# Ledger of designs, part 94: designed miniproteins, single chains, continued (5)

Each design is a single chain, and the fold is of that chain. pLDDT is the mean over its residues in the fold that is shown.

## One batch from the design tools (miniprotein)

Design m19254
Fold by ESMFold2-Fast:
Structure m19254 (fold): chain A 114 residues (1-114)
Amino acid sequence: GAELALEAAELLRRAVELLAEALRKLGLDDRAQAFVDEARRLLAEAREAARAGDVAGTVAVAERLRRLVDEAIAAIEEALKDPSIPEELKLEAEIAVGIARIYVGVANLLLSKV
């Protein structure tokens, strides 16, 4: 049971870390670190729930990680409104968002099988 929800949580944590790296390249180091710290806390919570056999608790934490991915994407999109950002950094950030959306799609598929 809980293994699919935990795999989804791991993918979503990787998505947050990828987006946080994009935020660091955009000069938003404090925001990037806050996202990484929260993702690590949530993943630890998901691992504990999964070890206890708490399927519903593991799913709930994976859904919180999915919301954290959405917040990190919104932070990048807000930062990219600055027209002074170099095109290379904008492209790197857009690629990171695209890859993160793929991780979300796979995580949603895994959660649909729980």
Scores: mean pLDDT 91

Design m19255
Fold by ESMFold2-Fast:
Structure m19255 (fold): chain A 63 residues (1-63)
Amino acid sequence: ERKKKEEAIKEIKKLEEEMKKKRLKVADLLLKDSGPATQKIAEQVQQELKKKQEEIAEVKAKL
């Protein structure tokens, strides 16, 4: 149980780090160019962030 909990915590931290990097990248892109192509990329990243957040919630629920 403890080993699985430690692995889950490491996975959560990794996912949170990836989400933070993606949020910063999208924010920078939107500040530089708010054109349709950039907005479409932002929407795709938002979908990925939502999926990662759901994964984090599932891992936390199993703990």
Scores: mean pLDDT 77

Design m19256
Fold by ESMFold2-Fast:
Structure m19256 (fold): chain A 64 residues (1-64)
Amino acid sequence: MSKEELTEEGVERVRALIDAGASTDEIMAFIQDFAAELRAQGVPQSVINEVVGKMVEILLSALS
């Protein structure tokens, strides 16, 4: 998957969890698990950092 596809997947999953009423702790746990899965798949840390950053940005926007 491209960086763009990984970002879209992660962001859409975070949005779905927010829409489902998931807690901040549950969403953060998902983000951590997603990052760990990407590391296990050999995705470069720079790409993981960018994807995770966008996922966290969506979560923080929902908390405002």
Scores: mean pLDDT 83

Design m19257
Fold by ESMFold2-Fast:
Structure m19257 (fold): chain A 55 residues (1-55)
Amino acid sequence: GKAVAEQLSDTKLKVSGEGATVHLLDGSKIVIKKGESVVLDREKIAKIDNAELVE
């Protein structure tokens, strides 16, 4: 998809775009909608589905 995971700082990751799913270490999930973004602590993220990692 066109969704991206972008490093904002040493500890923060921004996930944006169409249909990305962020899986957190506590087992919760965040589904990103069109035009939405979320900023999360990188240490709390287990995996991200349907997003391209941007350096």
Scores: mean pLDDT 78

Design m19258
Fold by ESMFold2-Fast:
Structure m19258 (fold): chain A 64 residues (1-64)
Amino acid sequence: DLATLGGAGAAASGGAEYGKRAGEAAVNGDFQKALEYGKEAAKANPKRAASAETAGRIAAEGAK
């Protein structure tokens, strides 16, 4: 479905940026920021919201 692929491309652009920011925050030890950016990435792609939030929470807990 070309229309779906086009929409996914636009959403991926925004979500990817937030995901990248979340990764950078995690590398810097700011797991709270990483979780927040992960939630923003999930907002850009609601279909993956639950898994993205779960991944962010696991990353934050891994820092304990």
Scores: mean pLDDT 59

Design m19259
Fold by ESMFold2-Fast:
Parts: structure tokens; sequence; C-alpha cells
Structure m19259 (fold): chain A 77 residues (1-77)
């Protein structure tokens, strides 16, 4: 169903955003509490935005997933 497809896309986007957040924390261990709070707030806002995009434009949401996956791959290299 389209609802199941949308839910899977949202779940994937959230997982990738969470992975990027974790990698950002790992690569920047000396972040201040304020910088950490700002990063976490930005991640949450990005997840909310992505959920809206997945609901209205699933093709664009898939493009965002592909871009996030590529970014994570580059950071792990």
Amino acid sequence: SMAAQQAALVARGKALIDELLALSKELNPDMTPQELADLEAQAAATEEYFAQVAATDPERAQQIVDQLEAQIERLKA
C-alpha cells in the first residue's frame, strides 16, 4: 500500500538522520552542551521536514534518502 511505502520511507529517513547525528557527535567529541543541543534540535527539525516531504513528494523524499546515504558513506571513508 502507499501508506506502507510512505511509512518505510519515513523510517529510513529518520534512521539516516539519526546515524548522521551519531557520526557528527563521534567526529566532534569536544562540542559544548549548547552546540550539542543545537545539533539535536536541527536533526529533529530535519526529521519533521522529511516526514512532510515523504507525504507530499515521495520521489523527492527518495532523492533525499539517496543523498543522506551518500553523505554517510563519505563520512565513514
Scores: mean pLDDT 86

Design m19260
Fold by ESMFold2-Fast:
Structure m19260 (fold): chain A 96 residues (1-96)
Amino acid sequence: MERTREVQQRIAEEIYKLIKEENPNISEKELEEILKKLVEKLKKEAEEGTSEVAKAAAALRAALEAGAPEAEIAALAERVREAAVEAMKKTLEELK
């Protein structure tokens, strides 16, 4: 629910930070294009249900549906963020 949007925002911020740290001279336009490609790839993998991000997101949705405690939901949301960051790093290596 609301937490899912917060997780998506945090994922975007972590991806932005990582790309900027690896490529400090990258232009804002290039950064936006890379982010767009990464988001499209992650979205496609999530729809197929084959990525670690998709698995983590499914676990978070299941916990929300089951009315799990706030602490458990927060932990699952953090796992989604971590999985997305790892997927982003791997995707960046593939784009080189």
Scores: mean pLDDT 68

Design m19261
Fold by ESMFold2-Fast:
Structure m19261 (fold): chain A 80 residues (1-80)
Amino acid sequence: LREKLIAGLEKAKELVEQGDLELARIAVEMIRQDVERHVKDEELKRRVTELLERAIEAIEQGDAEAALEHLEEAIKVLEE
């Protein structure tokens, strides 16, 4: 599961870097749903969900740099 979530977030970062913000937002929202459904650790779920919500807000504001920072932080949290 963690490997799948990390791969999805890496793809979302690529979409942000390419300027495909609409696709990036959809990708992050899908990953957030996977986290809420499948991550059993409540603290990990909360931390990752908060970071993904911040990434979505940054994408909606067109702030690619902030979005990439939040996505990178979510990946690090998932990596242990």
Scores: mean pLDDT 84

Design m19262
Fold by ESMFold2-Fast:
Structure m19262 (fold): chain A 87 residues (1-87)
Amino acid sequence: AVVARVEIVSLTRNSDGTYTGVVQAVFEAEGEPPQVETFTLTMHESDGPVVLERDVEVGGHRYRVTARLTINSDGTVTLEGVIDRLS
């Protein structure tokens, strides 16, 4: 079986008023080393939710990773992650 998760690794505020977010999709299969896919996003607080969609191949199967990030007015961030198996 494959266990998959999406997590936010870091969120950094830049001098130009943008934010740089680093998101990882982690896939763990029995007997295999963890496969980690890293994605970097640039976003503004005023832009609303930013959606990242990427296709990755793990263990002979294709997965779609969807990550939705929202910068809240209190400076917190909300991450909503979905991983769908395509094949």
Scores: mean pLDDT 76

Design m19263
Fold by ESMFold2-Fast:
Structure m19263 (fold): chain A 85 residues (1-85)
Amino acid sequence: SATPSPEEAQRAAQTAIDLVKDAIERAKKLYEEGKYEEAVRVLSTGIVAARILSTLASNLPDLRAQVDKEIAKAEKLYEELKKKI
């Protein structure tokens, strides 16, 4: 398997954080529009993608912790939105 460079690991972690933040904001907009099923789908897709990207940051514990924190926020919102379906 290809081992990511520190630069690649940092970019992957930042991409994961940005992706989760974007998924949360998109899900909130969809929720305000009454599109609950679409909001849940957007969050689910974002969480899965961010988790995959976070594996590339396994050697950067501080960045990994930041990614995990953002994923936890998205998972909490996902649980709240699921109650509307």
Scores: mean pLDDT 83

Design m19264
Fold by ESMFold2-Fast:
Structure m19264 (fold): chain A 98 residues (1-98)
Amino acid sequence: MVEEARAILAAYEAGKVGGLSAFLALRELERLGVATPAERARLAAIRADQAAFAAQLVARVRAANAQADRDDADQLTISREIGRILREIGDWYDEFLK
């Protein structure tokens, strides 16, 4: 398991597997209590990036919802913003899975 997780990280550095595989390998090393300080820092950075992205999405949805209460004429603007958020989620997943 530890050797398999580190082999996955080596494959990621070689461009043979995507970021999801690297993330899952880092989580497994942390779960087993054998992660190096560098591996823990990398996992923490990925988690921080995920949390920041989620916080930005929540803020944008909240802003769009607040705008909906102000003017019916802004419904198209709200729909466009939701469409942008959904595309950004898709783009983030595509990048992460590479």
Scores: mean pLDDT 72

Design m19265
Fold by ESMFold2-Fast:
Structure m19265 (fold): chain A 77 residues (1-77)
Amino acid sequence: SSVVEEVERLGREAVEAARAGDIETAERLAREMGRLVAENPDNERAHQIALEALDRIREEAGEEVFMRMMKAYYEGL
């Protein structure tokens, strides 16, 4: 699915931005993932991939950054 591929790409970019300390870019990308998932509500795999990317941000950048990304993601939903 092109939607799954796009969410996977956005997730990789968000993890990289968070790892680099570019929190504003990571928040924008998290919102874009949420928006794309909201537009495709029957695509459970897209939602799962987005959550996996957010979990990687928790591991790489810590809980505070993760909470900001979760907020941005749900704002996009």
Scores: mean pLDDT 87

Design m19266
Fold by ESMFold2-Fast:
Structure m19266 (fold): chain A 90 residues (1-90)
Amino acid sequence: HMDKEALKAYLKLYIDASVFAKDPEAFINRLSLLLQRLYDAKTDEEIKAAYEELRKLVHEELGESPEIDKYVDTIAKAVLKAAGKDTSIL
C-alpha cells in the first residue's frame, strides 16, 4: 500500500535537510504543508501552483540538481496518486 520509491525519496530529502538546511524542522514543516496542499488541490492550476512552490522550497534549502528534482517529482506524483489524481498534470 506504501509507494517504496516515494518513501525512499522523502527519507533522502529528510536526511539532506538534517545535514544541509539551516532550520531542518522549519523545512520539514513547510514541506509537509505543501504536500498536504498538493493532496487537497481541486484544480490543475492549484496542483501546478503547489508543485512550483514545492520545487522552489527544495531548491532554496537543498540546492538545485537533477537528483533533487527527481526526488521532488517522485514524492509529488505519489501524493497525487494517493489523492486519486492524474500525475500527467505535472
Scores: mean pLDDT 80

Design m19267
Fold by ESMFold2-Fast:
Structure m19267 (fold): chain A 70 residues (1-70)
Amino acid sequence: PLPVEEMRAQVDAAERAWEEQLRRALDEVRRLGAEDPEEGRRAQAELDAQRAQRDADLAVLRATLEELAA
């Protein structure tokens, strides 16, 4: 397994990458919704699902770091 410091750096990097992706996704959802509200709703639901998945994945990584630090 990776050293705890490297794993923590990976979690931080994943958070930053997700924040950047989220900004782009929000802009795209906004554009889609402006042209087609139905497409905008679909894109928003997909983004919400992706956010939930990312949050869950990050929580698992953080829990693993805590276990390894013990």
Scores: mean pLDDT 79

Design m19268
Fold by ESMFold2-Fast:
Structure m19268 (fold): chain A 76 residues (1-76)
Amino acid sequence: SVEEAIAEGREEIRRELGTEEPLPEEEAEELIKGLIEVLKMTKVDPAMVEAFREHTPLSEEQLKELKEAIEKAKAE
């Protein structure tokens, strides 16, 4: 489910960073909400989003670029 994917994504990011400290809740939630919103609107393959998270922590900049690219594709 989407909520399970959120929880797993958050844990994956934390593992990739190699930290035991809690992630900033507001920042982590905002990033994950953005990913869900994009997936809901565009039916984009979740694997693409996972690849970005695995490579580097998703920044708001990357999320914005992804949203813009998907919106453009949807308009076609």
Scores: mean pLDDT 55

Design m19269
Fold by ESMFold2-Fast:
Structure m19269 (fold): chain A 97 residues (1-97)
Amino acid sequence: SVAEEVARSLRSIALLQVIETLEEKGFSPESILVGVVAAAEGKSLPEVIKIAEEVEENPLSPEEQEKVIEKVREIAEESTPETRERLEEIIKKAKEA
């Protein structure tokens, strides 16, 4: 249980760092959500940034956006409350765009 809680906390901190980096670079909420999925799948920060850039150039279809949001919700459920709140805020912004 303690090892699982530590692993969850470390993953959650890594996701917050990804979010902050992509926000500082001016990426859209949609691109940030795709970046979060890529990071959760084990991609490095440079790979995540490249994927976010590809989404900025070629925005997702509504169907693709829904699939990304579903994946991010699953990531949020496995995250700390702080990281979950941040992910839910970004989902809201992506849906309102």
Scores: mean pLDDT 87

Design m19270
Fold by ESMFold2-Fast:
Structure m19270 (fold): chain A 77 residues (1-77)
Amino acid sequence: SELEEIEKEFEEAKEKLENVDPENLDEIVRLLNELLEIIARLNLLGEIDSPLAKEAVKLLKELIKEHPEVTDLDLPK
């Protein structure tokens, strides 16, 4: 199932976020893009209101708040 694959990718992204060096901006940008791709794929599946999508959006917002220097993008709410 694509949803099961997305869930696995999200768990891997969370583990990377827990272990990332906050000064490694290249890795932060990579993780931000991974979260954006996960959210986009969930939206395409009609799962944007799922608990998984809400958790991914929450992590994305937290990452942006901690690293405002990497975001000059109009991000969805």
Scores: mean pLDDT 77

Design m19271
Fold by ESMFold2-Fast:
Structure m19271 (fold): chain A 94 residues (1-94)
Amino acid sequence: KAEEGVRAVLQAAMRLYQEHPNIERVEVRVRETDDYVEVDVTFTLKPASPEEQQAAADAFIRALREAAERHGGEIVDVKVTPTKVEVRIRLPKE
């Protein structure tokens, strides 16, 4: 259920880390509530051009959305800065 969705998101984040040399660090926070599981994925980026940063952000968002949607989840928030891409995902517990 939610555990499979969390695993899929973690696998997607780790694959992105392996495929994108501009990622310095990936941090994942999992918070469980009675109704859902919330997964915060933060990518810390090395200095890059605006074009490279946007391409990376788009790729990260797409991969995480695909992983979440396969398990009934969705992206509920995205924050992109010059040094970070933060994605918040909500996964159902059923």
Scores: mean pLDDT 83

Design m19272
Fold by ESMFold2-Fast:
Structure m19272 (fold): chain A 61 residues (1-61)
Amino acid sequence: EERKKELEELIGAEITDEQFEVSQYTADNLRQVAVDFAEKLLARIDNESARLELANYEAER
């Protein structure tokens, strides 16, 4: 309810309950994509040893 009012103020128009549900679903999906991206970035950093092994393999090719 409070988030619906905040969204209505941001848009400058009244929204239906159905439209609000769709907006929340979209926001949740965007949040999940951001988390997935951050996790992949962290995994890349954590895999530094594997990255070095790959670089050594390519250097010998």
Scores: mean pLDDT 64

Design m19273
Fold by ESMFold2-Fast:
Structure m19273 (fold): chain A 60 residues (1-60)
Amino acid sequence: SVGVQLAMANSGLSAAQARALRDALLAGDEERLKEIAEQLGMSVEEARGVAEGVLVGDTM
């Protein structure tokens, strides 16, 4: 997906990490977002922003 590719290029994430953030956001799984954010060394707010970016990229 375009959103996953953009997240990989701009944030240095793997495709699996980008998809995991997107899927957690779509599911409304705040606990999963927090878990992934901590693993990536970012805040939950930053992780949400990345996940939203993946979703927006996938609609382009």
Scores: mean pLDDT 77

Design m19274
Fold by ESMFold2-Fast:
Structure m19274 (fold): chain A 120 residues (1-120)
Amino acid sequence: MLSLEEIEKELREDVDRIVTALRAAGFPDAEVDQLRAGLEKLIEDIVENLKKDPAAREEVQRLVEIHRKRRATATPAEQLRDDVALIATLANLVTPESKRDEYEALVRRLQAAVDAALAA
């Protein structure tokens, strides 16, 4: 069973892969840095809410274990899609209602950026 520290590490590694791919695709540093900052704040909110909700924590642990297993056999493109899908799923499951619109907008920007990078 994954610890909260291991879940946080996994999500930060997902963000690092995304950021690396966007930079390689020619995205401006300012745009990539803004997206990274938003994602880091999202991860902080996910981790804080998981401390308060044991049932959500069990579900997230399961999702991260599935993600890790898929990563072992995924292509780089599949890994990036899986990274985005995990972040989007956790944003929807775990973030506070007051942040919902902000994080839905962030996830839409993330999805569009990764789709554009993979199409290049």
Scores: mean pLDDT 86

Design m19275
Fold by ESMFold2-Fast:
Structure m19275 (fold): chain A 97 residues (1-97)
Amino acid sequence: SLLQQQLEAVRRALAALRDEVLAAPLDTPVDELVRRTLMRLSEEDRLLISQFLLNPTPEQVAYTRQLVAEYLAEVAAAAPEKVERFRAAAKRLFPFL
């Protein structure tokens, strides 16, 4: 379903963001982390996320918040100093957070 494809694209985006945040120096701007994250995604995934952001359902918002919490816990375990960078970049990707 389209909904399933959008949620899978969101999961891939947050996983890519986790990887970019963990790899980047602490002085890397949030917008650059977001740019690198989007460049890791396929054009199809970027389109799916853009469509998702136009009118997300409450269920999609809740799922995204759950995924953010899961990846934030992974960032906190690996590099606690990068938690706020991940949070800021996630909110930049998903403004409803």
Scores: mean pLDDT 89

Design m19276
Fold by ESMFold2-Fast:
Structure m19276 (fold): chain A 61 residues (1-61)
Amino acid sequence: SRAEIDRLQARIDELSAEGARLLELQKTSPDAEGYAAQIEAVRGELIRLQRELAALVEAEE
């Protein structure tokens, strides 16, 4: 469904923005390790959503 693809794309965009924000905060933070854990969690979720998006796009063919 296009609506499902659009929702996943919006969520990917949101998480990409959050990941970029966390990377900027990590550059200026004394708690680089704490931010690294959050960045890894965001990256893992992005990979999961990107796989889900790819499967939905293939199903639309």
Scores: mean pLDDT 82

Design m19277
Fold by ESMFold2-Fast:
Structure m19277 (fold): chain A 71 residues (1-71)
Amino acid sequence: MEKVEVTLTYKEAPEDPSTAVNIANDLGASGKETKLTIVSPTEEAAKKAKEAVEKSKYSDLVEVTEEVLEP
């Protein structure tokens, strides 16, 4: 019953801050222009979220990492 946090970090600084907003809206992420996160209730949901990011047009702009959140 561990939540998994998927973090999207920019590989390069985006020239347009609207890029961060579009990534957040399209991928269901939350956060600010610097760092976006997706909190998943299960490891399977986290894997699906990562796959969605990698298949998106934003995959070249962000690095995806996951972390298991413990209580």
Scores: mean pLDDT 68

Design m19278
Fold by ESMFold2-Fast:
Structure m19278 (fold): chain A 55 residues (1-55)
Amino acid sequence: CESALEELAKITGVSLDELLSLPDDLLIDIVELLVKYNTIKEDLAVKVINCLKKK
């Protein structure tokens, strides 16, 4: 779970702590936009979304 969020942090240039401070709904919207514009892989997006749903 943490590894997917760390990978997202590296790609976006935002710290892990800063990503975790965002509302889950907003983070999901951001991840969906990143997939739409091919900035991240769909597999990474699925892992992040599943991580947020777990908690």
Scores: mean pLDDT 78

Design m19279
Fold by ESMFold2-Fast:
Structure m19279 (fold): chain A 95 residues (1-95)
Amino acid sequence: MLSDEQIERMREALGWSDAFYRRLDPDRDGYISSQALIDYLKSLGYSDEEAEEFVADIDPDKRGYMSIEDLARYFLTLAYGEERAEEILREILGE
């Protein structure tokens, strides 16, 4: 599981504010419910269908939750590609 320091570094890498992250993960356990992400995406103007498509790409096994690491990997891969995303994640995780 992620330390609070690793969670903070991932939040910063994603460009998310502390206030925004606290809404997705109020317990700071490093896990975000699929419903919380859907609600957030809908708040940005996405439809139910569009939000569910995003969540399905991140949570293909229908677990109903995802880690901030899963989210960071997804969005960093979209922004920088897979190799650079893994490099950034290794830096954050201290590996």
Scores: mean pLDDT 75

Design m19280
Fold by ESMFold2-Fast:
Structure m19280 (fold): chain A 104 residues (1-104)
Amino acid sequence: SARDAEIARLRRERRELLAKLQEMFANPDKYSVEEMKQVLLELLDVDKRLAEVSRDRIPQEVYDRFLKVIDEAKKKVEAAKSKDELFQVFADYVRRKSEVTREA
């Protein structure tokens, strides 16, 4: 279906962004804080899009909580002043996302 094709495309984009972010965290001297912020914000946007295209398959309360987790992560990314802070924001986001997903 068209939806399945879009989900597959978003999942591929997510994998590529995640691989780039992991490479950035492994080689922090090669990238600026601003470049890391950009990639992390793009990853959060893809996660939001994946939630939106799957909205009808998720309980409303779980969907609302996940959007809140994404919004809070975006604010923390924007406020971060160092590469170490961005790593901690990403780690916290992964944990919180996992907690919301387990309630689905």
Scores: mean pLDDT 87

Design m19281
Fold by ESMFold2-Fast:
Structure m19281 (fold): chain A 83 residues (1-83)
Amino acid sequence: MSAAEIVREAGELLAEFLAAHPEERETVQRLVDEAIEASKDAPSVLEGYAGLLRLLAARLEELGFTELAAKFREHAAALESLL
């Protein structure tokens, strides 16, 4: 799987989640903003994106969405393997 495919698939999963849980939009936006800020000093865009996926996974696990959190961690690991 290419980096572009991993990013697309993760984005599709996130879009599905937010469609089902619109109340989480503000929390997700905050995490995205935090990851963008952190990635300003990151050596690569992929590293920053992997960090975002791990933050989203942690939030999803906290909310009880353990299976979806595991999928985001798998995608983060896949991106990190391309670094």
Scores: mean pLDDT 77

Design m19282
Fold by ESMFold2-Fast:
Structure m19282 (fold): chain A 80 residues (1-80)
Amino acid sequence: DWIDLARQALDLARQGRVQDAARYIIRAGRQLGNQRIVDIAERIRRSSGGRARNAAISLAQGIIDGDIDRAIRSAERFLS
């Protein structure tokens, strides 16, 4: 269940476990068939610090809420 993967990612990101969170988001994005989610999550996985954490939180929450386009834009802004 891709929603359960996104919930686990959100919890991990809140704990500061950003690379673990990104791996869960990649799995959720693959289950959704959404390559944009996978690509941004891979950028998060290669990043560090508060920007990467905020991007992971935003992307995971957007998957849970079904507001994926807004979540992707927000995550991209955090990574810029």
Scores: mean pLDDT 88

Design m19283
Fold by ESMFold2-Fast:
Structure m19283 (fold): chain A 69 residues (1-69)
Amino acid sequence: SVALRQKLLDEGYKEGLELGKAGVSLEDMQIKIAETWLEMQRKNVAPEDLALFRAYALGLLLGVLEAEK
């Protein structure tokens, strides 16, 4: 659902901001997200669950990026 994707993006943003403040780099976060997403695809995770992970991952990246400012 759109509402669930928006919630996961917001949750990802908050978590990403905290991780960025703790010293996680944007590059490290990008690699970890890519590894997780590829593993989910290899395990044939449903397209809707991949879409939910993408929303969360976009939030994580935005949060880490914001912490670098």
Scores: mean pLDDT 87

Design m19284
Fold by ESMFold2-Fast:
Structure m19284 (fold): chain A 81 residues (1-81)
Amino acid sequence: SSQELLDELRERLEEARRNKWSREEVLKMLQEAIERARAAGDEELALYLELVIHETKKYKLSSEETLEAVERLVETREAEL
């Protein structure tokens, strides 16, 4: 379900911050999350995650800035459920 995907994203955000993941590690996690969202039929979540990756690369955002963008996305999507 979309809720389970959002719960996992939140757990991954906490893990990334706790372990001080690099920008590359965060981008890899987001790519895996996109694949899982598509497999679950959540095309909207997949699209938003692709936008986060796109912005991270285009604006050269840090790992923390990227994690903050994902956190805002999770909060917004949870409010829509």
Scores: mean pLDDT 85

Design m19285
Fold by ESMFold2-Fast:
Structure m19285 (fold): chain A 61 residues (1-61)
Amino acid sequence: REELRRKLGEAYEAVLAGDYEAALAAVRQTEPLDPEASARLAAAIEAKDWGAFLEAAGRAV
């Protein structure tokens, strides 16, 4: 869970920087910890829906 929170923080910073590739990579690294949350976050990043991304990230931790 600590690792999940750290990876989500990295994804959030990447999104703020406009680095969607890095954001997706960080989210993909959370898949073995929480595959459902990882899938929702990846879908939000791919759709460029930052509201959905923040909501999914809040529910994951």
Scores: mean pLDDT 74

Design m19286
Fold by ESMFold2-Fast:
Structure m19286 (fold): chain A 83 residues (1-83)
Amino acid sequence: MEEEIKKLMEEVKKLAEEVAKKLESLGHTRTAKQVREEAEKKIEEVKKLAEEGKLEEAYRLAQDSIKELRALLEMADMFAESA
């Protein structure tokens, strides 16, 4: 579980960076900054939950964050392709 949560945190960070880079390329630098800041906050929350032994909550939060970031990436890709 802990190793799985660590992998999910790495995925959150990776996806957030991809989303932020995409948004920056489209001129949405402020939104890109917000994406990075929110991802950092989510990773800290996941880490805290895991440290408290709340592994199921940590896992769910990380999964939800990945889902949200994937949706944002798809939206950014649509805007890039539709311009």
Scores: mean pLDDT 80

Design m19287
Fold by ESMFold2-Fast:
Structure m19287 (fold): chain A 62 residues (1-62)
Amino acid sequence: SMQDKLNAFHLAAAAVAQGKWDMAEKLAKVAGIDLETAKKYAEKVAKTSNFTVTDEDVQVAL
């Protein structure tokens, strides 16, 4: 769904902000975006989000 893609986009950006490139790539693919788009949003996520992206988050999104 569109909501699932938006959730994956936010998680991909958070993963980029946290230096978790393998997770970011998988999540970006689910969201239908490239890593460059996730990277641009990563700076905003780093300032507004204080949670850590986990392997379980990636598994749920896949």
Scores: mean pLDDT 76

Design m19288
Fold by ESMFold2-Fast:
Structure m19288 (fold): chain A 77 residues (1-77)
Amino acid sequence: SAMTEAMRLFNEGRYEEAVEVLLSMENPDLEQVEMLAALLYGQGQLEEAARLFEWLSKQESLPEESRKRYAELAKKL
């Protein structure tokens, strides 16, 4: 799966490639994107985490509160 590949790249320290694999999907699973964003944030990979948080902040299928939180996180990183 895309998440399995993204996690492999993450574990190899290939953070930009992990983000690109996940976001290259036509309809990436929002839960998987949220999980990878949290992992990147937790590991101090702030630029890569910000890319995913910015993408999540634009997803109309997410609750407004979640989108606002992700937008604030992306702006602060």
Scores: mean pLDDT 83

Design m19289
Fold by ESMFold2-Fast:
Structure m19289 (fold): chain A 81 residues (1-81)
Amino acid sequence: MIFEKNIKSVEFLIKVAEELRERAPRVAKEVQELLEKAKKYLEEAKKLYEDGEDESKINELLDKAMDHALEAVRLASDDLA
């Protein structure tokens, strides 16, 4: 199902950003703040999905989680270049 794929994609990006953060001490705090937001939105999306809540709301939270996770990867990657 698309929600399960999106959840796994966000989880993968969070893991990548956490690994990159270990090598990017200059931006580690900012990356951590983005990861905390990504994790919060992901947890909210998972809860709504488990409870059978509105698909639009689940998608909105997954999009927010994805955006924050991608920004965390971008910031950490840019510091390494």
Scores: mean pLDDT 81

